Designed miniproteins, single chains, continued (5). Designs and how they scored, part 60

Each design is a single chain, and the fold is of that chain. pLDDT is the mean over its residues in the fold that is shown.

## One batch from the design tools (miniprotein)

Design m18065
Fold by ESMFold2-Fast:
Structure m18065 (fold): chain A 77 residues (1-77)
Amino acid sequence: STRERVLRLIAEQIGIYEGLSREEIDSQRILDLARRIAARLLAEGYTYEQLLEALENGDFDLLQRIFDIRDEILAAE
């Protein structure tokens, strides 16, 4: 589904950013983090279709927003 592809792409971007292995990217921790980031982006008015297009095109502004949201989530823990 579009949702599953978006969550995978967010997880892959986190993995690149954190220097994770493929197995670590598929971990429940990273998948849960990707779900939380996606939920924040949807609350900001994005659709899964818009997120998919932007992620597949390597949209820098969206990637920066993803990392900002990640940092906010981790700082709150």
Scores: mean pLDDT 84

Design m18066
Fold by ESMFold2-Fast:
Structure m18066 (fold): chain A 72 residues (1-72)
Amino acid sequence: MLEEYRKKLEKEIEELEKLFKEKGLSEKEIEELGKIGREMAELRLKEAEGEEVDPEKVEEVRERAKKVAEKL
């Protein structure tokens, strides 16, 4: 299940990256959005599996997402 979820997530990120590139976003902005999405997904997967997730790490990823959104 974890591997299937990661494969679906990667495909969705690839599709979004293509869409954003067509919309005129820079490659750096697209890469950063992809990184944020993957990091958040990994944290959510750990939580779903009952593993401890660092709340500060979750906040860090959210703050990075806000900063990228402000630049877009």
Scores: mean pLDDT 72

Design m18067
Fold by ESMFold2-Fast:
Structure m18067 (fold): chain A 112 residues (1-112)
Amino acid sequence: DRPELARQMLELMEKAEEAAKNIDFEKLEEQAKQLVELAEQMEDEKLQQLVNAYIQLMYGIYADAVREKWLKEGKEIHPSFLEGLKANEDLLKKLREKREELIKYLEEIINS
């Protein structure tokens, strides 16, 4: 059961990353919700914390992609829209480290 849930989470992560990069907010929200639900089913606090950090990273990537698109189109972006994650490159670096930790943790569950 746990290895199968971990495999489903890895597949959802691939879909979430594609959605974030392609500015598909609806798909990103759908994948994020499913990742939270799967982590909750596994009753693992460390996994839940890693998933929360991963979702924060995905919304950061989404926000950066939207900003880049609107700037290329000559549109103004409200200052509050990208507040926090876009202004903090160190936070994004730490979230990427947590993504790698999440992938390794899920692989360990699959191999157990």
Scores: mean pLDDT 81

Design m18068
Fold by ESMFold2-Fast:
Structure m18068 (fold): chain A 85 residues (1-85)
Amino acid sequence: VVEQVLRLQPGQEAAFDFYVPAAGRFEIRVDGPAVVHVRVLQDGRLIAARVLRPGQSFRVDLAPGRYRVVVRALFNAGDVHVVIR
């Protein structure tokens, strides 16, 4: 489980890295006031991308390795809570 709180203004993005020790299906959930664009990258390659509203999630199948999650605020500002399970 990875949990991050990102403080974003509209148009801003923040990123964090996470490590996948074994292949599996992961759920990426966002909460907070912002509508966000979430991108999952591995070595600069786009694995998945979704626009998420507060409380929404999406699932992605990931192989073992290191990933980068980039979260951009599209609308509204505030603390964006990102949970990966």
Scores: mean pLDDT 84

Design m18069
Fold by ESMFold2-Fast:
Structure m18069 (fold): chain A 90 residues (1-90)
Amino acid sequence: DEGREEIVEKLEEVAELAEELNESTAAQMVAMGSRRLAEDIRAGKVSPETAASMARSLADFAERDLPNKEAAKKIVEMLEEVARLAEELA
């Protein structure tokens, strides 16, 4: 599905951004979590509703635990967009 591919690509962008930061364990966890969610969506292992919930949980983690607030804001906005796109597929 086209919408599923867009969500996967956006999650991979989040992971790449977090990997480029690479300033903290929190950034590495955001990258790993985003890549794992993208893989699970691609494999059909999670529903769109679950994907949206997981993206929001990851955004909350990034907001609390990323030391760079400017980078955290961008990552949060991207993960919120992922959640909205996933809800549209539901």
Scores: mean pLDDT 82

Design m18070
Fold by ESMFold2-Fast:
Structure m18070 (fold): chain A 96 residues (1-96)
Amino acid sequence: RREEALRHLERALKHLQEALNSDDPEEVIKHLREALEHLTRAGRLEGDNIKIIALQLQVIGLIWEVEKGLVTKEQMKRDIEALIEGVRELIAELRA
């Protein structure tokens, strides 16, 4: 279970990094949706891990903001960087 959850968190991290490296809002949304799917799978494997749930809600909110044009490209990149940091911290915690 833990090893599978960690693999999904690593995949979420990869998709967040791909979103960060894109200037196309459609590609950003695509990668955020992929990250959300992997976070959701990790959450199911880790049970009611509130940190994973919080990351899922943050990704959902960011997808909505990007789709509605409510966030600047600069702010979007900062929000993605914060999500990357959150996933990295969670991976480190789960490996401890």
Scores: mean pLDDT 87

Design m18071
Fold by ESMFold2-Fast:
Structure m18071 (fold): chain A 99 residues (1-99)
Amino acid sequence: MFPVAPQEALDRVVDLFRRAAEELGIDAEIEVLPDSVVVDVNNIYDADRLLIELQRRDPNVGVRRNLFDSSIRFTGSWLVTMPDGSVVEVGILFRVKNR
């Protein structure tokens, strides 16, 4: 059973993704699930650049690059430190739209 803290952790993850994407000029669509965040990008270069920027901002970002069918997916998690000092794991899924 995961604690109720995921909502505040999700909001922090979404804010960091939006700020990183805005700073890099990357067009990213963000979908929030109950315990995870899904980020859709148009190409692999945007995914790699965004991931590097996130890891630069927070070294606890752990994401694996996987090739699945005809699409590239990055899956992992982020260990988010909450204001009370607790650590919450948030799932992350990057999808590259292959058109």
Scores: mean pLDDT 69

Design m18072
Fold by ESMFold2-Fast:
Structure m18072 (fold): chain A 67 residues (1-67)
Amino acid sequence: MSDEVLEAAGKLDRELGRLWGLNDVESLTEIVKETNKVLLEAKNDEELAKGLTEVAEKARKRVEEIL
C-alpha cells in the first residue's frame, strides 16, 4: 500500500472529526465522495478498507441527521 493512500485515509478521518460540529452538509458530502475514492485504492488492505467504510458511513448518517 502506498504511503499516500494511508495519509489520505488519515486526513479524511481528521476532517470528519473537524466537520462533525459544523453541520456543513456540502463538506460532509465531499467527505463521503473522497472516502469512496480512497477506498477503491485501499481495496487490498482489509483493515484500512473497513476504517474508510466506517468514515463514509458516519458522514452519510450525519448528513441524514442534518437534513
Scores: mean pLDDT 74

Design m18073
Fold by ESMFold2-Fast:
Structure m18073 (fold): chain A 90 residues (1-90)
Amino acid sequence: VKTQAQSAAQILETLSDYLSRFPELQKYAEELRKLSEEAGKATTLEEVQDVLRRGIELLRRIAEESKDPKVKEAARAGARTLEAFLEKLG
């Protein structure tokens, strides 16, 4: 569980850092950073899965609401990465 929690936290932190380069996405980057912190503190597989699911939902929302094609593509790629990780945990 610790290894999965750390991997989830690292992926979410990387996505947060990338999105923080876009001023219009600063609020979403902060939400992803908080999810990364929650993932790192997760002690059960269910907690890791819940954080990943919330991250996927947030990234899908960014992909839908953003008008920048590059941001939409990055958010969709991030969501797919988290979905693939979630599938391996289930």
Scores: mean pLDDT 81

Design m18074
Fold by ESMFold2-Fast:
Structure m18074 (fold): chain A 68 residues (1-68)
Amino acid sequence: DLEKELEKLIKELSDLANTPLEELYKNIKDAKEEGDSLELIIQILKGVINLLKGEEVPDIDVSKIKRR
């Protein structure tokens, strides 16, 4: 399910930025095999998408996510 969410977020970001992000998707998928970073990356992508849409983003401290 996380991979499907990642694919949807990458596609939405690609559409908003008008640029192909297939290499980014590949790099994130490879990083998943090396550790617990996929959930963090998904949260970052959601924040970036909201920012690009001109919507308010929650105050997220990404450094706390890794420790807790």
Scores: mean pLDDT 63

Design m18075
Fold by ESMFold2-Fast:
Structure m18075 (fold): chain A 61 residues (1-61)
Amino acid sequence: NPEIAAKLASPDPRVRLEGAKELAKIDPAAGAVVFRHMAEDASLPEEIRKEAAELAEKLKK
């Protein structure tokens, strides 16, 4: 999906998180991988990393 891919490539972490949420609706496994990667990225704001970690755990369950 080119729109989701464009969001995931965004320099804005909030836009990337939105792209990951949309990906998770179509492919939960792929979305979980993106959320986990964002949660481990020390260059991202703490609030974004925390939300990504929570979303990754939610998809695991």
Scores: mean pLDDT 81

Design m18076
Fold by ESMFold2-Fast:
Structure m18076 (fold): chain A 78 residues (1-78)
Amino acid sequence: MVNGKEVVLFSVDLGDASREQVEEIVEKFRAKPEFKKIAPDATFAVHVLPGGAIVFLEVPEGKSEEALKLLRETVREA
């Protein structure tokens, strides 16, 4: 079976953001048309910590750089 997936781990410093605020940022990222173009079937997981979060993404091979850029842009917009 051809394995065409890459794993991206991204640590986000969100200060005193609540779990609910982190979840909203994650949903905004998932809902972006640009993200759907990069990884329509991406596996997505978020670990919320006090003052931050760790985002785990499994995207198609060669798309990790684009996914990370879009995630950083989404965090900046929040």
Scores: mean pLDDT 68

Design m18077
Fold by ESMFold2-Fast:
Structure m18077 (fold): chain A 90 residues (1-90)
Amino acid sequence: SLLDEFIELLKETKLKLINAKTGEEKVKIIEELAEKAVELAKKMSEEERKEAIETLKSFFDYVIEVLEERDPETAERVREIREKTLKELE
């Protein structure tokens, strides 16, 4: 399903973030996630899209929390991507 593909995208993104060495790399990874997530969500049913949006929110919140202590500037950039992405999914 498209929801399963979306969950796999989040899993892949988490692995990429673990391997990323710089804030710039992490921002690029999150921007790529946002673009692909919006593309997938637009193709989903209403039920799948609602679940995907909630899962995406939780994922962004987790990433921001992890970054906030070590790299607050990168955390702010991710927060901006989160806000833009969620607005595009409305």
Scores: mean pLDDT 87

Design m18078
Fold by ESMFold2-Fast:
Order: sequence, then structure tokens, then C-alpha cells
Structure m18078 (fold): chain A 94 residues (1-94)
Amino acid sequence: DEKRREILLEASAGVNYIGIVVGHVVGLSDEEMGELLIKSAENGNAEGAGRAAVRAARDLGLSKEVLRRIAEALLRYDKSEGVREAVEELLRLV
């Protein structure tokens, strides 16, 4: 749905773990939360998105398919040590 997508894009500009927890409480799907994290990485916050993804995977139980998609996107946008560490942790959970 278009309006929900607009809200996700708007929120992605400064999304951290708190934003993801709020999304979960409001009832965002695993895919929508994954899209939010990927968009955050696209906006230059790949390390922050990676850390948030690891915490969300452990605390909120994001699906293995979504975790794999997030890991692939993170490596596409940033190859720093922090991003690689987050991707390694995400792939251990898949």
C-alpha cells in the first residue's frame, strides 16, 4: 500500500533500533521492518542499520529470509568492519 510505504520512507531518514521497536509494536511486518533498515543503509547509515538489524533479529525474531536480504543490502552499501561484523552476526542467525 502506497501510504504505508511513504511512512516507511519518511521514517527511514533517522531510523535506529528504537524506530524498529516502535514499528514492531505498531504492527509492521518483518518485510516492512527489513525494508526500513535497508533504506536506512541506502541513506548512509549502514553501520547503524546493521547494529539495529542484529538487535531486531535477536529481540524481535525477524524471519531468516528478511535477515538474508538485509545482510546482502548492507554489504552493497558499506564494506566497513562494523558492517561486516553485523552481517556475520545476521548470517549466523539464518
Scores: mean pLDDT 71

Design m18079
Fold by ESMFold2-Fast:
Structure m18079 (fold): chain A 120 residues (1-120)
Amino acid sequence: MKPTPEELADRAMELLREAIDLANEVIDKTTHPELVELAAEIQRLLGEALEAVRKFRDTKDLNHLREALSLVREAIEVAEKALELAQKYGLPDDIIDTLRRIVELLREAAELLEEIMKQY
């Protein structure tokens, strides 16, 4: 049986919340100004994406789903930039692994949101 749009949206919101928590962990663990700024941008984008997915669940309006997907894709680009920066400056493996995990969670969330869009 295929997952429902509601089940896929709930899973995506769970992944987005995990990514927000991990971005906060990066902010807490690093003093590098550029990385703190990028991690804060990830939190901002994902907070907006989470709200858009929530509005989709409440309204069933695909425009909120498109907004969420756009925000998640932008957050992936910011997270990949943060990962490249952390690797370039030889930051601790725990920070690099956390950023890599953020990218993985966001890619999975984007795939789930795209799967919902295919069902409409």
Scores: mean pLDDT 89

Design m18080
Fold by ESMFold2-Fast:
Structure m18080 (fold): chain A 98 residues (1-98)
Amino acid sequence: MEEEIEKQIEEARKIAEEEGISEEVTEFLIEKRLEIQLNKDPALAEKLRPEILRLSKEETIKKLKKEGAPQEVIDKVEEEVEKALTTGEAPDATVDIP
């Protein structure tokens, strides 16, 4: 399944390029595909988490830049992803109650 997910990522990029889809949309579609695959295959979720986080980071930063978000917001996204990659924790649950 890990090899199948990698193949799907490569195939998605190739199809998007052939259809003239922009890089930002291509990255978004890859992100969605990985989310679906991980939800259906929890056994592989832990191994693919770093890859998902990297793709989410790149796509989010591209969107934020395009929408004119301030640098402080972009920096916060980068910091949260870095913490998640370092600690292995999900970049979520910043509320007082878990």
Scores: mean pLDDT 60

Design m18081
Fold by ESMFold2-Fast:
Structure m18081 (fold): chain A 90 residues (1-90)
Amino acid sequence: ALTRTVTVEAVSGEATVHVYDAADNELGSVTLGAGESYTFTVPVDHNVRITAHDGGVARFTIEEADGVTGEGTATSAGETEADFTGPRPP
């Protein structure tokens, strides 16, 4: 199966990472304190939701199997949902 490597860092405040399967069933969650990071591998059809808390900021990076990287940021002013549905469009 195709997989992605995801790294989440709670830059300030707490952040919660939720992982869902392709049918939106929650598989697990982890809460990170300020300065903590978590790296995991997830199938490309799974969904990841990252929520920053208490005015905090979380950064995330995604590394595809081909070595292409993506980055994003979640803030407590909004919820960031990273959707890993399928391979990148051509």
Scores: mean pLDDT 71

Design m18082
Fold by ESMFold2-Fast:
Structure m18082 (fold): chain A 70 residues (1-70)
Amino acid sequence: MYDPAKAIGLVLRAIADLENGDYETALRDAQAAIEIDPNNKVAWRVAAEAAEKLGLDPTEYRKKLEEIEK
């Protein structure tokens, strides 16, 4: 079920994880938020940023973010 409250909670955790340098956890929480609300731009941004910080390819996350922003 689409649950924006749960998605928001996961996004807030992912942002806090990024700020604390827990990039792996930030990516996990952002991915969980995306599964609930795939139109949440902040979740896609956090996933892209966490992926970059981990040395992973953020291209897919950035591509999805651009599609949502159009």
Scores: mean pLDDT 80

Design m18083
Fold by ESMFold2-Fast:
Structure m18083 (fold): chain A 89 residues (1-89)
Amino acid sequence: SKEELLRAIALLLRLIGLIIEMELSTDPEEIEKLAKEAIEIAKELIKITKDPELLKNVIKLLKELLKLVTNPEIKEEIKKLIEEIEKKL
């Protein structure tokens, strides 16, 4: 639906914004907080869309997120989420 597409686009833009904020941050605590928020947005996005192009963009963004995170638990959660999305493609 149009509503689902617009919601997916809004979540994708929010995910991009969080990654930019993480790149600009030098505070490890803030980076971890933003990473957790980005993971929750990605989880919500994959519930509302099955579009392969949007899902591939989410994977690309999660791979960028993975480069910015040092916490091993958060890294593992991101890796598992990437694997989950890849199975839908």
Scores: mean pLDDT 87

Design m18084
Fold by ESMFold2-Fast:
Structure m18084 (fold): chain A 89 residues (1-89)
Amino acid sequence: SMVQQLQQQLDQVKAAIDRAAAILEESTDPVRIQMVKDGLEANKTLLDSMLKQAQADPSVPQSLIDQIQAAIARADALIAQADALLAKA
């Protein structure tokens, strides 16, 4: 179902965001930080697409829409963290 596909995609994106967060905590390499930022921006683009799909389908529960929005907010916060780290490099 659409709900199951979106949940599986969200779980994969959340795992990628968690990995990005861990790299930003450990890395001082501006090249690696830029690659992580690029990956977060790609995941944010995917999340924006998923949000539009979820909002267009009345079978998608509000709780899943809320989770996608929370993942977008977290990606935005990590992109800002990456930008702050790059500004200091």
Scores: mean pLDDT 90

Design m18085
Fold by ESMFold2-Fast:
Structure m18085 (fold): chain A 82 residues (1-82)
Amino acid sequence: DAATKKFYQLSKQYQDLSKKALSGGGLSLSQFYQDLSDQFQKLGDISKNSKDQKTIQQAVDQADQLVQQIYDLTVVLPPRLL
C-alpha cells in the first residue's frame, strides 16, 4: 500500500534528521525528530497490519494532521504563558 510505504519513508527521514541533530549537539531537536519518527512508524504499522479500511483511513488522517502540526510549529508563535 502506497500510504504504508510513505509512513515508513517519513519515519526513516525523521530518524535520519534526529541523528544529524544529535551530531550537531541539538539534543532537544534530536528527541523531537525521534518522536516524529516513532509516530510515523506506529502509523505505518497500523496501516500495514489493519484489514479495516476505516482504521487505515484514520491512520492516514492522523499522519496528515501530524505533518500539518510540524509545519505549523515552524511558523506559529509559542503559546502564551498566562
Scores: mean pLDDT 71

Design m18086
Fold by ESMFold2-Fast:
Structure m18086 (fold): chain A 105 residues (1-105)
Amino acid sequence: SPAETLAAEVRVLKADVQDNIAYLQRHPDDLEGALFRTQLNVAMATGTLLIAEGQKAPASVIERLQRVVELLNEAVRLLSQGDVDGALAQLQEAERLLDQTLAEI
């Protein structure tokens, strides 16, 4: 079903964000690697949002995925400034919103 497809995409995105959080926690000095990983998370989240919009998912799901894209873009900005702790906070909030999205679809 469309909902099962969206749920699968959100699960993949959540797993990748979780891996990125773990990477940043273990390698806080690897800003270049963290930036690359977070930019990939932005691309994945943007793709997931386009799927949700194309399927006409509930407005709450679309709004939450839009917020995830915003949080991941803010994490990219913070990493570009060397703010690892700020980036981690944004990634953790994105993970929380992805969990809420999965509970709704």
Scores: mean pLDDT 93

Design m18087
Fold by ESMFold2-Fast:
Structure m18087 (fold): chain A 90 residues (1-90)
Amino acid sequence: MEAEKRLKEGREYLEKAREALRAGDYESAIKYADKAVEALKDLEDPEALRLMGEAYSVRSMAYHKLGKNDESRRDSIKARELYEKAKELE
């Protein structure tokens, strides 16, 4: 099933993004977060929305560490919007 494969792919990239962020590899954290969002886009499942929110949150933190405060703020807002939408659908 297409959606289940994309959910698995999104989870795998998100975990890599979190690991890169913890390691201080902010460029890789952004790259993996981008891949997670790409895998999960157009899915409206609450789980997909939460995973995308987590990916935007990771990317926001990485951007902040790189001094890219405008990008960080945009991603932080996007993460909150996705979490609220996911909660509303649950």
Scores: mean pLDDT 87

Design m18088
Fold by ESMFold2-Fast:
Structure m18088 (fold): chain A 87 residues (1-87)
Amino acid sequence: MKEWIDELVEKVRKKLESLGLPQEVIDRIVRMVRLALWEFALTGDLEKAKEILENAKKYAESHLTPEQAEQVKKILDELYKEIEEKL
């Protein structure tokens, strides 16, 4: 269980780093992604995981340019799809 969470978190982190985002923003979004994945792993609640990822998107919108925020939203949407496929 922990191994697949770390794998998905690292994948997201690398994608965010490739966008040249501020490290503080990357760290915050990665923490929220980890929280969403742990919530899903512990409860099976996909809706709660989605809510946490939506909060991560809002954080990106408030701290990044609209163009950068859109790229972050795309990365998080792709992550959500991977979580659904693992079910």
Scores: mean pLDDT 82

Design m18089
Fold by ESMFold2-Fast:
Structure m18089 (fold): chain A 63 residues (1-63)
Amino acid sequence: SEEEKKRKEIRRLSQLYAADEKELLELMKKGKSLEEALKEQAKRRVEENPDLSELTKANLLAI
C-alpha cells in the first residue's frame, strides 16, 4: 500500500505539472527528492522539445 500511495501521488503530480511519470520515478530511484525530480524533468522537457508552446514551457519552468 505504501508503493500504491507513492504511485498515486506521482501520477497526480505528473498530471498537475505535465511531467512524465516514468522519468520522475527514474530520477527518484537515483536518490533525488520529488521536488528535484520535477524540476529536472521540466528542464529536460524544455531542452528535448523546443517546439513546445510558450504556455507549456512557462508552466514547466514554473515548477
Scores: mean pLDDT 67

Design m18090
Fold by ESMFold2-Fast:
Structure m18090 (fold): chain A 82 residues (1-82)
Amino acid sequence: NAMRQQVRQRIDDMVNRGIITQDVADILRQYIDSADDQQIQDIYQAINVVEQMVNNQSVAQSQIDQAIATFRQVNAAMGVND
């Protein structure tokens, strides 16, 4: 519940900052509407990685790879090609 709302707020922030497009945000919002708690946590962690990279923070390659895998799972579930 709280994490789902926080993920929605962070998606809105990413659009406002020009990190993602409205189309990508709409796909993510549709995904989280039906996502389970684990899937919401995976998206939350992926967004954390993106924010750290945008802020020029050091991010482990394994965290970057996991974030990419999470977004690819979203695209696959929503019927979107890479």
Scores: mean pLDDT 80

Design m18091
Fold by ESMFold2-Fast:
Structure m18091 (fold): chain A 78 residues (1-78)
Amino acid sequence: DRERELAEQAREAREQAIGLVRKAIEYDKELGIKAARIGIEDFRQALEMYKDFPETSKILQEGIKELEKLKKEAEEAL
């Protein structure tokens, strides 16, 4: 099932992106903000491409929201 495969890939991508951004923020907040911005753009592109897949879209939207929160927290800490 294409939706199940895409949703699983989206979950893995979300965990990897959030983990990468958190690690980047810990070492260099400016680098973390840049990483979060790139991740948000990548997930927005994926969301547009896979908008007809509801489970996948929900996971991508949640990923964008989490990355935006991490970016905002890092920006406020500068």
Scores: mean pLDDT 87

Design m18092
Fold by ESMFold2-Fast:
Structure m18092 (fold): chain A 87 residues (1-87)
Amino acid sequence: GGERAARAAGEGGRRAARGSKEGGGSGTSVAAAGISGSGGYAEGLITGSGEAAEEGVRSAAESARAGGSELGEEAGLEGARRAREAG
């Protein structure tokens, strides 16, 4: 349900942030981490399904395009919050 989607969205955001730190700080590393995070959100959507999970995936994709690992974390947290409210 929504709680499972929320956890997946949060994990996706954390994964994106972690990848950015490990990659050592180019926009490419941040973007790659964001894409990986978006994958986690998409998996959450399959598992939890719903508007909140879809918004989480969209926010993660936007953060990846911006190249901001911090934005990826915030998008994951926002997606998780919305999924919890929906579930």
Scores: mean pLDDT 54

Design m18093
Fold by ESMFold2-Fast:
Structure m18093 (fold): chain A 80 residues (1-80)
Amino acid sequence: TTETLTVTKQANAGETVTFTAQSSDPSAKPGSTAAASVSTESGDRVNVSAAVVNADGTVTATASGNHSTSTLTGTFTVTS
């Protein structure tokens, strides 16, 4: 089963932002396949880390890079 999760955050120029979402899939655990993508309202490019599923069922990724102050939207897919 694949779940899609979205999180929005306000970010200042050049800020590194950590996105965290709670999976609703009780099978989500460390080692589950996950991917992350991040879009910026400004259209600026960001670097996105690998997505990590945590022992508590959350999934995390970080976005970094030179971007203007903007709303950032992180999208996760988690496969269990």
Scores: mean pLDDT 82

Design m18094
Fold by ESMFold2-Fast:
Structure m18094 (fold): chain A 80 residues (1-80)
Amino acid sequence: SEEEYKKEVEELDGRTERSLQRLREIMAQEIEEAKKLPDPEKAKTRIEIVEGVFQALEIIIDYTRKLGEEKLKKKYEEEK
């Protein structure tokens, strides 16, 4: 039903937000670790790598959420 679909999308969004929050926490920790490097050039390079990796991970999480919504939509469109 429409109500069950909305409920499962809400649950998917909740799981996605928790994953993004965890990712943001790990990124912040990795950036703080990078700032402790004794070589400023290595610190800068490490921060840039961390930011790039986490941007890619956010894209993957967003894509995974979109796939999850598509699967839910198909499930409820084909419900007997």
Scores: mean pLDDT 85

Design m18095
Fold by ESMFold2-Fast:
Structure m18095 (fold): chain A 61 residues (1-61)
Amino acid sequence: SNIDELIQSLKDQRDETAIRFLAKEAGADPEELAKALEEGDDEKVREIVTKAVESIKARNA
């Protein structure tokens, strides 16, 4: 899915701008997302990325 592709991209690139953007869209702390990526907390990463994607879709509808 698009969410799985986004998560894999974040794990591979660890782009600070992308992390900040997605965390803010999810209403989460960017440091929380960065830490989850570093620690391999896949559940937390998926929760934040899913919330970000849903927020983006809602505003662009």
Scores: mean pLDDT 82

Design m18096
Fold by ESMFold2-Fast:
Structure m18096 (fold): chain A 82 residues (1-82)
Amino acid sequence: VDPAEAIRRAREALERAVAEGEISEEEAERLLAEAERAVADPRVAAQVVVQAEGERLRAEGASEEEVLKRVAELAAEKRAEI
């Protein structure tokens, strides 16, 4: 997975979370900036994407167990691509 692609996906996830009122625009910008700084390390960039997805699922009412399963699956998928 390209770090740039991971950042694009993180940006989209954060924009949706802001639009749904689940996080602030400042929070989303901070998370995106951290992801952009990590683009040189695919593992760090992948972790930011995984974190954003987890927050989105919690906002949609998913249980902590469901969030952890989804996050683990996505993390393993990203790791396999490195």
Scores: mean pLDDT 71

Design m18097
Fold by ESMFold2-Fast:
Structure m18097 (fold): chain A 76 residues (1-76)
Amino acid sequence: RELSSRVQAALADYAAAKSEAEAEAARRRIGDALTQSGMSPALAEAMARHAAREVAALAERDGADKVKQTYLDRAK
């Protein structure tokens, strides 16, 4: 459950990122959580990039604050 909570919290941070540095930090945390779960670093990085693109599309459509809150609620 820690993995799911960590990933959801990082996705929330990515949705609310105001700079490239914040976005990269959030994406790195997604990759780190996946790697800690036993995923290979290369696969974890690819999955983190994929998830980040999906979150960016949702934030553009529905608004960053709403998407951030959705992922924060799921991180609990």
Scores: mean pLDDT 77

Design m18098
Fold by ESMFold2-Fast:
Structure m18098 (fold): chain A 60 residues (1-60)
Amino acid sequence: SPDDEIGQRLREALTLSPEERIKMLRDVKEYVRQTLGDSPEGRMYIASLDDLIDDARSRL
């Protein structure tokens, strides 16, 4: 399911350096847009991913 794929990619992103994590989180964000579109669930995922990207950027 999309949720399983998103979860797996997020777990992988957490093992990466901040720079590579940002790249992977952006890819997850595109995957969410393609699979969930502009649904409420998709928008919640995008907001969470943006927060994670901002956190990773603060660690560069």
Scores: mean pLDDT 84

